# Designed miniproteins, single chains, continued (2): the designs that were tried, part 59

Each design is a single chain, and the fold is of that chain. pLDDT is the mean over its residues in the fold that is shown.

## One batch from the design tools (miniprotein)

Design m6028
Fold by ESMFold2-Fast:
Structure m6028 (fold): chain A 92 residues (1-92)
Amino acid sequence: MLSEEEREIAIEILEKTKERIETLPLSPEVKAAALEMLEYKKEALENPEKREELEAKAKEAQAKLQALATPEERALIREALLAAAKEVLEKK
């Protein structure tokens, strides 16, 4: 189990990643799958009692994303996650 501080940081990273993905030039289906995956990951962190169910749903959404996304779209999503992580971890 993550500490409460680590969990808060992880949730902030996921929220910032979602904000970045909304603005990316992705196909609608890829964008929807990516946002669904991130939402389930966030909900799993917020609801430890439902973690197993929500992680399973996140894995299904991730599989759908991998099937639909081009290599270029996958790269954009990875860069969005990295940028969001840097933003949250680099305390201003």
Scores: mean pLDDT 82

Design m6029
Fold by ESMFold2-Fast:
Structure m6029 (fold): chain A 72 residues (1-72)
Amino acid sequence: GPTDDLLRETAALHSAEELLRTLREVLERFRRGEEEVTPASREGLRRLLDLARLRGAPEEELRRLERELERL
């Protein structure tokens, strides 16, 4: 779908490091209460996490981010 297409386009333009940086920044905003946590935002973060894995991000960092997402 359109979201998957956009995420694939993002993966073509961004390294695993850039995807991880974006994930950390968004999770930090949720932790600070700067943005509302919704089911849609959780799904978006999960999709971005799967993209980072596809681009070869370290599993240790991915698991850490998955735990942070679960704690939201």
Scores: mean pLDDT 74

Design m6030
Fold by ESMFold2-Fast:
Structure m6030 (fold): chain A 65 residues (1-65)
Amino acid sequence: MSALEVAESFLKLLKSTDVPVETLARYYYEDNKDKFSKEELIEAVKKVPLPEEVKEKVIKTLESL
């Protein structure tokens, strides 16, 4: 599975749940950190069609980890 495919799955989860974006972003990193670098996960998030505000929150959370 590519980093982009993982980010697309994460996007679908973000659209379907009331869980805070920051919490989901942390789970996204924890579940994938053994397969991809933080930089690869951030770059994949930038490529998926997310609202800019949501994208910024995800990237900020990932950068804080």
Scores: mean pLDDT 79

Design m6031
Fold by ESMFold2-Fast:
Structure m6031 (fold): chain A 58 residues (1-58)
Amino acid sequence: SSSKYLNKEEAIKLAQEKYGLSEELAETIFNFADSDGSGKVKREAFEALAKALKPAAP
């Protein structure tokens, strides 16, 4: 789906809970996803970045 959006707090929480990323790394991912400066990112785009930056895990 491409209709869902996340704000910074939601994106950080998702990255921490779903991908096990640190808050600092989650903020970095959000900044890349929020390249248009809207303060909101598509969930699908954010998850794609999280997967790209997170190494393979069990």
Scores: mean pLDDT 73

Design m6032
Fold by ESMFold2-Fast:
Structure m6032 (fold): chain A 94 residues (1-94)
Amino acid sequence: SLAEELKELAKLPPEKVKEPFRKLLEKHNVPEEVREVLVENIDKLFTEAPKEDIIANLLVFLQLPEKTVEMAKKLIEVILDPSKSAELLKLTDL
C-alpha cells in the first residue's frame, strides 16, 4: 500500500531519501513540477519534522485528484508548522 511505501521511506536516513522518494512519486503519477518541489524539500522535512506527520500529510496529498506546485509548497509549510493546515485545506477545497 502507499502507506507502507511511505513508512519504508521513513526508515531511510535523510541523505538517502531523495531518490527512492522521487521514484515513489513517479510511480504514483505526480506531475514533474510537483515532484521537484517535494523532492527538493524531503531531506529538510525528515530532519526537522516528526516522521509520522510527514507520512500522514504525504499520504493525504498523494491521494488528492489534483496536485499543484502551490499545494505542494503549502504542504511543506504545514508539515513544518501544523497551525497553517487551514491554508492548505483552502487550496484543496475538500
Scores: mean pLDDT 79

Design m6033
Fold by ESMFold2-Fast:
Structure m6033 (fold): chain A 94 residues (1-94)
Amino acid sequence: SGEEKVEEVVELIREGRLEEALELLKELLEKGELDEEGALRILEAVMEAVERDPSLAEKAKEIVMEILKNTENKNIILRSIGTLLRIIGIELDR
């Protein structure tokens, strides 16, 4: 169940449908269905989406912050911070 929903979030992000991805991510987090692998895959997909389309940066930061505020996992925290800094770097370059 959780693995299938993670794949749906990743696909929505790849399609630039970040608002729908954020809503599905919130459901995953509320149900405790987001593991470390799933969170890292979502963060990677978000970064790739912003690199392809910088206009997605604001919503991408919301997705990263939603993960960050719902985790105590050091690996997810560090990757989330790194992803936020990279997104901010793209925004500053425009």
Scores: mean pLDDT 87

Design m6034
Fold by ESMFold2-Fast:
Structure m6034 (fold): chain A 78 residues (1-78)
Amino acid sequence: MTPAELRAIAEIARDIVLSDTETSEENKKNAVELLDKAIQAAQEGDVERALEYIKKAIEAIDSPAAKATVEKILNDIE
């Protein structure tokens, strides 16, 4: 997985989290903050740190549908 792929995944996940109505406001804020950190790590070329932040953000999502969608995108990778 490349930094560019991880950045794209984090940006898509961020949009999914922001559009989700089932995740609590607090958990949504936490997930967005983690995804913003993932985007920054990916921009710095730190694949391991970006992946860690994306995985932590997925754990913060309460919506089973939103969580499954983000997990699928991360697992399918280019």
Scores: mean pLDDT 81

Design m6035
Fold by ESMFold2-Fast:
Structure m6035 (fold): chain A 120 residues (1-120)
Amino acid sequence: DMPSINEIKKQIDSAKTNDEILKVIKENAKKLLDIVRETAENGSEEQFLETLSYALGLVAYALKEAKKKGVPKSDILKFAEEFAEKLREIVSNSKLSDSTKAIAMIFIDSTMKEIKKVAE
């Protein structure tokens, strides 16, 4: 099942501690990584880029909400870098065209830049 903004927001709003917020984000990010990997292997390149863009946007949204709830900048940035590295690994190991891989890396790097801004 694809995680949604409403689902993640409800889970974050229900969390009582910063550790619980991070756990919710990690669990949803793991599902997103599995879906991104699946589309990289079995989807079209267009479906892959749409799925990657959605996953990046959803994680960026969740981390922004985590910051509003008081999760430390260091924890947000550490999680974001780990998530981005796992996405880069999926892209690098895929059979996608070099052009699609280049676009994917730009999407990942642009999203990381925005997350670093929000964490500021």
Scores: mean pLDDT 90

Design m6036
Fold by ESMFold2-Fast:
Structure m6036 (fold): chain A 85 residues (1-85)
Amino acid sequence: DEARIEEVALETMLEELRKALEESEDPRVKEVLRLYIEAVRAERAGDLEAAREHSGRAMSLMDEESREVLRRIYARAEEAARAAA
């Protein structure tokens, strides 16, 4: 059931990242969110190197506002994964 839990987490994370990107007005937050969307897509495709590169770039741009947005997204993804377990 780990594959199902991982798929639910990644799918929920992509949905929440896209929603946050549409709702955000801050260009730096938008760029961080775009990079994490690419990281999650790469992870789903099995390209762990690309996923690490995209998330690394996002972390280098990350300010307190983008960290707070990401904390909320990760919390929602974790809740969805726990519900699927």
Scores: mean pLDDT 81

Design m6037
Fold by ESMFold2-Fast:
Order: structure tokens, then C-alpha cells, then sequence
Structure m6037 (fold): chain A 81 residues (1-81)
């Protein structure tokens, strides 16, 4: 019950540190502050963020017209592989 709920929450991205950095990076990215956003995404990776989550963020930012930032995120992903 509570243990299964905890595992489900982690699978849905509710864990604090890496997803906190991901959220802050995404907010900065949408404000056009791409250098700061990249710093937060790098910290998210270092804290254990799944690279698949960053791929989805890059895809979202590309759809929103932040193509250069999406390319830089893909470079971070490749560097971490």
C-alpha cells in the first residue's frame, strides 16, 4: 500500500531533488534564460534524473520554439550516456 504508493510516485516523477532541478530549469527555459536552464538540467542529471525525462523536456522546448536550447539539452544527454 504505502510502499507501492511511494514507488508509483517515484515512477510518476514526484521525487524531490532531481525533479526540483528539472522544474526550475524548465521554468527558466520558458523565460528564455537558457544558460541558467542548462545549469539546472546538468544538476538534475548529477542528482540522478533519468535521461528519458530530459529527452521529453527537449522535445517540449523544441515544440515551443526553443530549438537552440533543445539542441544543447541533447548534447548534455549525449555527454551523460
Amino acid sequence: SSLLDGQLALGLGMKETPFHYLKQGLELALLGKHDKALQYFREAIEEGLPLSALREVAKLLEREGHTKLAEEIRRLIKEAE
Scores: mean pLDDT 77

Design m6038
Fold by ESMFold2-Fast:
Structure m6038 (fold): chain A 105 residues (1-105)
Amino acid sequence: AAPRPVDGAHMWAQYETDGKTHVVVGVDLAPGEYQRLELTVKTTSDEVELTLNVYENGRLVATAQKTLKLGETGTIRAESADGRVAEVTAKVENGDPVRYEPASP
């Protein structure tokens, strides 16, 4: 069986910070052929450090890192020496939006 291409994928992850701030990271993976990808996330109260690792046959073949601020959208792209590319677009949002708009009496 031939490897199948991946149509773009959307992922959400929610993180708590030491400052009691909830951070939501939304990630959109570009379409492509992938064996194994790893996205690691390190959060502070206002910043998110993203590391994208690309693995082939259990070996790390490409890596890229990007830091995003709360409210920021950015693209992280990892490219291997043999021309394989993995690209993700990440958006960092404040955690739990207050679902209760202040309906003043």
Scores: mean pLDDT 64

Design m6039
Fold by ESMFold2-Fast:
Structure m6039 (fold): chain A 70 residues (1-70)
Amino acid sequence: ALSPEQEALVLEARALIEEAGVLAAEKGDEAALRELGRLALELVAAAEAQDLAGLRAVLARVRALLERLR
């Protein structure tokens, strides 16, 4: 089972991936959509592994991508 910290990171990353996906789709940014797909797979892998550092790394990369799309 995920710790409360790991669960919070997963929920935040999911919300940001969804927001970034909407923005990337609206802009027709195919490169961003491909990167988001990879980040979603990495998020699942980190959550399954209960890898706190991996979850933080995915969240940081999603935040950076979202900032570029805004």
Scores: mean pLDDT 87

Design m6040
Fold by ESMFold2-Fast:
Structure m6040 (fold): chain A 86 residues (1-86)
Amino acid sequence: MEAELEEKIRKRKEEILEQMRKGLAEHGPEDFYLFGQPVAPEKLDEVLELYSEGLAKMELYLELGKEEKAREEAKKYAEKLRELLA
């Protein structure tokens, strides 16, 4: 089960990354804000990786009915993103 979950997370992360990449191409990186702050270009790749991974984990845990785990993962990745943007 864990190996199958890891595979689903990886696949979903890639889907989210591709969609975010397309959005950035449409709107430009200067319009990318997280927590009400602009994301520095040098941090953009790391922000996209963390955001896509956190969102993928949250969505998949919610699909499994594990709302508590989804909330824990959301909190964990939000904290990592805040630290990266500081």
Scores: mean pLDDT 76

Design m6041
Fold by ESMFold2-Fast:
Structure m6041 (fold): chain A 81 residues (1-81)
Amino acid sequence: SEEELFLEYLEKALRGEPLDPEEVKRLLSERHQEALERITVLFLNRPANLEGRIRAVLEEAGLSEETIRRALELVRRILAE
């Protein structure tokens, strides 16, 4: 699904792995591309209430509750490394 691809690209971006921009544009909607970019910037900058800010971006992007849960679990896992 597109949401599974979103989670795959999110993990790569948060780990600093390069993304193929043409593939991302082909496989993700513009709304999901924007969410990916916004979350990557938030993760880089580490603002106060990082998890809450990321949740808001995911909710605004219209992602499912399950995908939001998995994305936040992914963020927590990478931060703990």
Scores: mean pLDDT 88

Design m6042
Fold by ESMFold2-Fast:
Structure m6042 (fold): chain A 117 residues (1-117)
Amino acid sequence: MDATIARLTEAIAAGDYERVEELLREIGDREEAHDTRRDAPELRERTLEAAVEALREFGVPEELIEAFRRAAGDHGVSAILAVTAALMEAYTLLTASRAEALDAAGELMGRVLERLA
């Protein structure tokens, strides 16, 4: 995970949104490979939109949000949440420590779950 997050931060810093999408898709695919649960399409769509609105509220640029939508859109809830946390951590690492990046990802995930309640 750490190596993928570091590569994701480098891609964000470079403005390489195609690489960002590729790395986010890799994270989502890996999470989905471990998830034996089937999610209702409506819950999946609600989770994606809750994640998008939380990322936007936390100041993530629209270009990164669009890469996120393309990478996570066809994944299950667990994968969408994993990709959301990874993007927030990687984005925060541009300006902050690893501890602050993990805290920011946790705070954003709390906001996503609040929107789904």
Scores: mean pLDDT 82

Design m6043
Fold by ESMFold2-Fast:
Structure m6043 (fold): chain A 90 residues (1-90)
Amino acid sequence: EKLEKVEELKKLLDSPDPEVQIKATRELGKMLDDEDEEVRIKAAEALAYATGHPNREVQLIAIAGIIRLVGEGSEEELKALTDALRQRRA
């Protein structure tokens, strides 16, 4: 259920409505604080994807979440983030 919510929020990043894109990015950022490690990992991967988004506000929110994760996240979360960022560059 929570993992499905991350996938739905990631799909909302492709919405034609900028307000929906921004709201989805903020909700993904909040999921970095979830008690479930798998949810945090999936949220980190979705935010890595959002750093390449054409909407500047979405990019900035995603980058802020990643900066917080780099300072506070587990090794598993950082690995997932790094792998997702490398996939985006390819």
Scores: mean pLDDT 79

Design m6044
Fold by ESMFold2-Fast:
Structure m6044 (fold): chain A 57 residues (1-57)
Amino acid sequence: LREEGLAYLEEGVRAGKAGDIERAEGYLTMGHILLVEAGEPEEEAAALAEKAAREGL
């Protein structure tokens, strides 16, 4: 789960840099959800997703 969440955030960054904003937002949202389900604190999961969004969007 945690590795999957991080992989989704990476995919979101790549999609955002490619200009596919809808795809990037979908991947970033799923990455956040998977990190929380993996036991990451909500605040930390949100911070990781926000950092990825800043890098890709």
Scores: mean pLDDT 79

Design m6045
Fold by ESMFold2-Fast:
Structure m6045 (fold): chain A 85 residues (1-85)
Amino acid sequence: APEVAAELVRKEAEKNGGTLTMEQVARASAEGVRKAGGDRIGANTAASTALFDAYKHGGTLTLEQAAESGRKAGEMAQGVGGAPP
């Protein structure tokens, strides 16, 4: 799940010139968890984790910051049992 979430966030950032808003990071992270086989709990956990991480960066993240937030979101989704290992 972390790798899929990080990859989707990275691709989304590349499509937007290397920068994403916190809402875009949260949405892409949740989508990545769902594509990795995560359930509703996993997707919601990923979105919340990504939003909190993104918020601390002032609402706009570089590709590198966004990808890291996506990875953390996927890890947290796995940690709560909402996504497969």
Scores: mean pLDDT 80

Design m6046
Fold by ESMFold2-Fast:
Structure m6046 (fold): chain A 74 residues (1-74)
Amino acid sequence: MPSLEELEREAVRLYNRMAAGEASVEEVERLIELFEEIQAERLARETDPEKKAQLQKQAEEQLAWLREQKARLE
């Protein structure tokens, strides 16, 4: 399985392509999938309830934004 660092590196690569206006719908879908995997791994590793709540809130905001970006490309 890819490491958390490998997932984060791939997500950054796809995010940069999207920010440059070069990403396809499929690449934004992959970024959403990677972000969900990264969120799940971070939540699984975090033992502090306050930090878990902060990660969950940040993830919800970022996922909403990514879904809006995908909708603009469809």
Scores: mean pLDDT 80

Design m6047
Fold by ESMFold2-Fast:
Structure m6047 (fold): chain A 79 residues (1-79)
Amino acid sequence: SNEGLATLLRGAADALEASGNEKYKPVAEHLRRAADAFASGNKDEAIQHLKEAIEAAKKVGAPESTIKGLEDLLKRVES
């Protein structure tokens, strides 16, 4: 569900922020924006923010499992 996706993305943002590393702040912000868009039913906006989160995660060297998880989710929501 869109609310289930929003909950998952907020959880991912919380986990990144819990690391205490400021480099993850932009990733977490994009994930929260994607979550808010999914919760609001705005799929196109959610996909845009999710793509921005993936790019930011790659740029800062986020864990490969985190990047793969977000890419798998993007594929699922574009189907």
Scores: mean pLDDT 84

Design m6048
Fold by ESMFold2-Fast:
Structure m6048 (fold): chain A 65 residues (1-65)
Amino acid sequence: NAMAERARKLIAELSAAVKAGDTDKQGQAGAEIVRLVREAAEMSDEERAKYHPAIRQGADDLRAG
């Protein structure tokens, strides 16, 4: 699943940037993750299930508010 793989890579990039203290990369990866969470929140339950579990949890939390 391309969307789940992209999310996994972005989460890994964010983790690496945090370990390196690279605030610019943290901002870039974080912004892309937020964009995916917002995108997933607009999807049907079936489409949202195709996203990475962390992105789905974020989308579900966003929709619950």
Scores: mean pLDDT 78

Design m6049
Fold by ESMFold2-Fast:
Structure m6049 (fold): chain A 75 residues (1-75)
Amino acid sequence: GLGSVLDLAAAGDAEGAAEAARFILDEIEREHGPDAARSAGRTLIRRVEAARDAGRIPREVADAVIRAIEEKVRE
């Protein structure tokens, strides 16, 4: 779930966190459609930003994950 993305990002695994985010958003899109996936992507971005601002994940890792989510949501 969304927690797995945050856990990977907190561990410094930007690539793993981005892949997990893309996988979750693809599954939501398949089951609930593109509007639900976009909504989930925005929620995930807010959670990643909050974790970055709280110092729980490195800024560069957070920025990379947010970028991957934004690219996925724009599809």
Scores: mean pLDDT 84

Design m6050
Fold by ESMFold2-Fast:
Structure m6050 (fold): chain A 77 residues (1-77)
Amino acid sequence: LEKKVKELRDEIDKLADTLPSSKKSQVASQVTASEIIAIGVQIDLLLAGESEDKAREKGLKVLKERLEKILKKIKES
């Protein structure tokens, strides 16, 4: 899962580098927002009494899904 998230980040960064600076900034903002949301999910689960490992795994799954949507949007635009 961690490896897959890294691969998605690398693909997004590669594609973003082919875009104008304004579009590249928008992509960076979307990635940052996705990371913040994933951290929020992890924190919420920890506060609900979930284990650190389970909370981290859930956060990574949310991040993966959001990064996949960003990548798809870049390819479709």
Scores: mean pLDDT 79

Design m6051
Fold by ESMFold2-Fast:
Structure m6051 (fold): chain A 80 residues (1-80)
Amino acid sequence: GLVRFSPEAVELFSLPREVFSEEEARAIVRAALDAMAVYDAANNTYDLSGTPLEELLGVSTVPNTDEGVDAILDRVAERL
């Protein structure tokens, strides 16, 4: 399927457009986590505390799992 990122996510992630495939969108979310969050290897989580991602998403921690990535995607993008 396709997803449309929110204007705030397009700006924060520096995206060239708003609509991507779900596979591209998951890669974008993972890249944003790697760029902005602190990875905690002991707990396999991303710490968003004090980052623009925390403000955008309203959460301070995200598990490094497919479910964690999809939960972020559901907060920043609309499924088409």
Scores: mean pLDDT 88

Design m6052
Fold by ESMFold2-Fast:
Structure m6052 (fold): chain A 68 residues (1-68)
Amino acid sequence: SKDEEIEKVYKEVLELAKQAIESKDEDEQAELIHKAVELLEELSKKFSDEEVEELQEKIGEEVDKLIE
C-alpha cells in the first residue's frame, strides 16, 4: 500500500534524525542525515511531489520538537 510505504519511510527517516541528534560524532551525524535524504529522494521517484512534501513537513515538525 502507498500509505504503508510512506509511513515506513517516515518512521525510518525520523529514527535516523533522532540518532543524528543524539550522536557525538560529526561523521556519523553526516552519514545518518545523508541516508535520510537518500530515502526521501527514492520516495520522490515513486510518489507525487505533494505526498513527499507532506511527509517532509511532518518529519520537520517532529525533528523541531527534538531539537528544542
Scores: mean pLDDT 78

Design m6053
Fold by ESMFold2-Fast:
Structure m6053 (fold): chain A 64 residues (1-64)
Amino acid sequence: GGGEAARRGAEAAARAGATGPGAGSSMGHQVLDEGDRGGARAAAEAGNRGWDAAESGKAMTLGS
């Protein structure tokens, strides 16, 4: 259903946010491989929080 698709999209975006555009890239390479295999869900949860904040910021920037 729509809820499932919406959640999948949020998880995909959260994954991108969790990997971080420069947040521990050097050390994150190996940790990312482990996390992606074993803790992808946990990383998505953390990124989901950032996703909400990013969306709020984007809305304000776009709306201003």
Scores: mean pLDDT 50

Design m6054
Fold by ESMFold2-Fast:
Structure m6054 (fold): chain A 89 residues (1-89)
Amino acid sequence: SMKERLLELIEKGLEKADELIQNGGVAEGSMIRTLLELAKKNVEREDYEGAYKLLQESREIALDNETPLTKETAEILEKGREMAEELVS
């Protein structure tokens, strides 16, 4: 289902947040991780509007840092945002 795909994509985003923390992006990685943990809970509760907002905020944090790893993270988060938007509609 789209819900299961979105949860898997959020898990992938969490893995990227952990990679950011390990590679010295502790501030941005920790913020993204916290927002994605909340987004995951919102998706599990079928609060797709809440998940959408958290994914968008996480993507903005990633884009502000402009490294290869943050760009990869932003691409994952954009796909998640699009999936959450489709589930709201």
Scores: mean pLDDT 87

Design m6055
Fold by ESMFold2-Fast:
Structure m6055 (fold): chain A 98 residues (1-98)
Amino acid sequence: LLTPENVKKAEEELSKDPEYQKILEETKKKVEEAVKELKEKGVDEKGAKAVLDFMLFAAKLDILYLYLAGEYTPEKAKELLENAVESGKRIAEEIYKS
């Protein structure tokens, strides 16, 4: 199901979904807030960004899978992205904390 052709089609269709775009904008704000909080705790900013970017990448793959499986909802996408930010914060703090 996660063929390159299917992934590209799903990405294009999701890029045109206004609800998904709003969720991505809200997630971007949460990532910026998370990086700021981690920096204030003494976590390396580059490391924090790398972890958060990786966790969000994984969450976006899950969203693409749900979309291709016909199980996608904006609510599920929001939950996956919010969980990725929270997990990313925890992992970054554990790895890059002095």
Scores: mean pLDDT 83

Design m6056
Fold by ESMFold2-Fast:
Structure m6056 (fold): chain A 58 residues (1-58)
Amino acid sequence: MEAAHRQLLEEFERALEERVELGELSREEADKKIAQFRAVVDAGVSVEELFTAIGALM
């Protein structure tokens, strides 16, 4: 995984963890969103496509 892809995944995971802590999102919903984003990262899409996926999943 490229450094930029790894950083975006870590930032996305952190944002969802914060939402779970605030009660805005369940643990199960957060895990599903993280798994979906990991699948997009693993597909080797561009950084622009990753930003689009973040917007769709947030």
Scores: mean pLDDT 77

Design m6057
Fold by ESMFold2-Fast:
Structure m6057 (fold): chain A 94 residues (1-94)
Amino acid sequence: HMAEERERKREEARRLLEEAMRLFERGSALLAEAEATGDEALREEAIREFERAEELAERARELAREIGPEAEELAASAEGVADGARALRAEAEA
C-alpha cells in the first residue's frame, strides 16, 4: 500500500535525523573539549562526527523530499542539522 511505503520512508528519515543529531551533539562536545585542551586528536574526531552527521542529515532530507509536502518540517530539520554540521566542521578545520 502506498501509504505504508510513505510511512516507512518517514520513519527511516526520522531515524537518520535522530542519528545525525546525536553525531552533531557528540561532535560539538568534542570540539568544545578540543578548544579547551588544544587536543588535535579530539578536533579530528569532531570533524569526523560532523562529516557523518552531515551525510545522514542529507539522506534524511532526500527521503523527506520524496514524501512531499507532508514531510516539509522533517526536511527543514534535516537541512538545519546538515547546515550546522558544515558550519562547525569549517570552524574545526580553521
Scores: mean pLDDT 87

Design m6058
Fold by ESMFold2-Fast:
Structure m6058 (fold): chain A 100 residues (1-100)
Amino acid sequence: SLKEKQLKIQELFLKHIQESTEALENKDKEKLIENIKKFTEGILKIVEDEEARKKIEELTKEAIEKLKKAKTVEEMRKVLSEYEAKVREVLGEWLEKQEK
């Protein structure tokens, strides 16, 4: 059901944000990378569309590379915020197509 997919996606975002907030407070870059990978795996279990999956995988790869280069917690926060916004956009477009 579309509603069940929306709820599962919201739960994955909430968990990702909570776990990433904790990792940022601990300045744990490796944990942030692990959290992104785990979040992406969860999303890809829900998203069946090949184009949306490819976009999400590329956004994940980009975010991980940017996190590896980030030197400050502020830079890490910006990478996470940008990644979350872009993934939310891809998922929003995909979900809207499911309603038509």
Scores: mean pLDDT 86

Design m6059
Fold by ESMFold2-Fast:
Structure m6059 (fold): chain A 56 residues (1-56)
Amino acid sequence: MSLGEKLAMHELGLSRAQAREIAAARTDAELERLARRYGISVRQARGAKRAIQLYS
């Protein structure tokens, strides 16, 4: 598990699977849908995706 995945899980209370789904999102619409499902903001979801990409 990458440092970015660990940060997303810790900061947002996400499971490993949920963090990976956010990282795998290809469009803003997909990311927005996942953010609503997991009870986080779109800004938080974008931040998590960037952290996972940057610290993988």
Scores: mean pLDDT 76

Design m6060
Fold by ESMFold2-Fast:
Structure m6060 (fold): chain A 95 residues (1-95)
Amino acid sequence: SEKEKRHEKGRQEVEEGIKELFEDFLKWAEELLALPEEEFRRLLMEELRLSEEDVERIRELLEELAAEKDETKRIVLALYIRTEIRRLAALAEEK
């Protein structure tokens, strides 16, 4: 029925959107982890205004993401890290 087809189209659009966000985030994370440790810290502190403690936590999470072999766990972890970075950056901008 029309209701089922609309619900199915919405699910596909959400799945495609999540996949694109995941792929874009993974590329950004790989580029970020390729930087020297001091450059990584400076970039996140200057551009995102994160504290040194928050930068160290994010680096550890990104290293966990790079080591994870399970695709589902990688997606969940990547989305968690992305959400956490956005939360921390928003808190820094409010100060």
Scores: mean pLDDT 73

Design m6061
Fold by ESMFold2-Fast:
Structure m6061 (fold): chain A 91 residues (1-91)
Amino acid sequence: MKELEERKEKLLANTSDPESLKELLESLNEEQQKLFLEILEIQQKAYEEGQKLKAREKTRKLSKEELEELEKKAREQEEEIKKLLEEIKKL
């Protein structure tokens, strides 16, 4: 599937250890690979959002409401990752 291969290539290009990630992915079946790639994509998005936050903090202090919204997003991302890990375990 072209989509799965493109997603794998994108994540391998952005990881600090592409060989270990490649070996891990190859040890998983296709369904587990999809779920694991989704987890990594969520983590990458969270990292990018964190970098934007640090850049914004340099220009102004975040409001209490902005901090609460970011904490909520972080919790939602963590819960989604936990759900995906549970699905991998059941496969």
Scores: mean pLDDT 73

Design m6062
Fold by ESMFold2-Fast:
Structure m6062 (fold): chain A 73 residues (1-73)
Amino acid sequence: MEEEARRMADSVAAVAERTAKELGVPQWAPAIRDAVRAAMDEALKQGKTPDEVIEAASRAAADTVRQALEAAR
């Protein structure tokens, strides 16, 4: 269960990293990965369901990409 959630979170991070590179902010790829990992670990510590863990990871990835785009303005 946790391992499956981790694989899904890694997939979310990979998509967000690719998006950052396509948008011209590849330097934010490590920050996206770290944000996804932190959100996943926090959700797992709180006893969240796998779906909630994936949602937290997706939200962290999206928020980090948004911050990267704002910083590039």
Scores: mean pLDDT 76

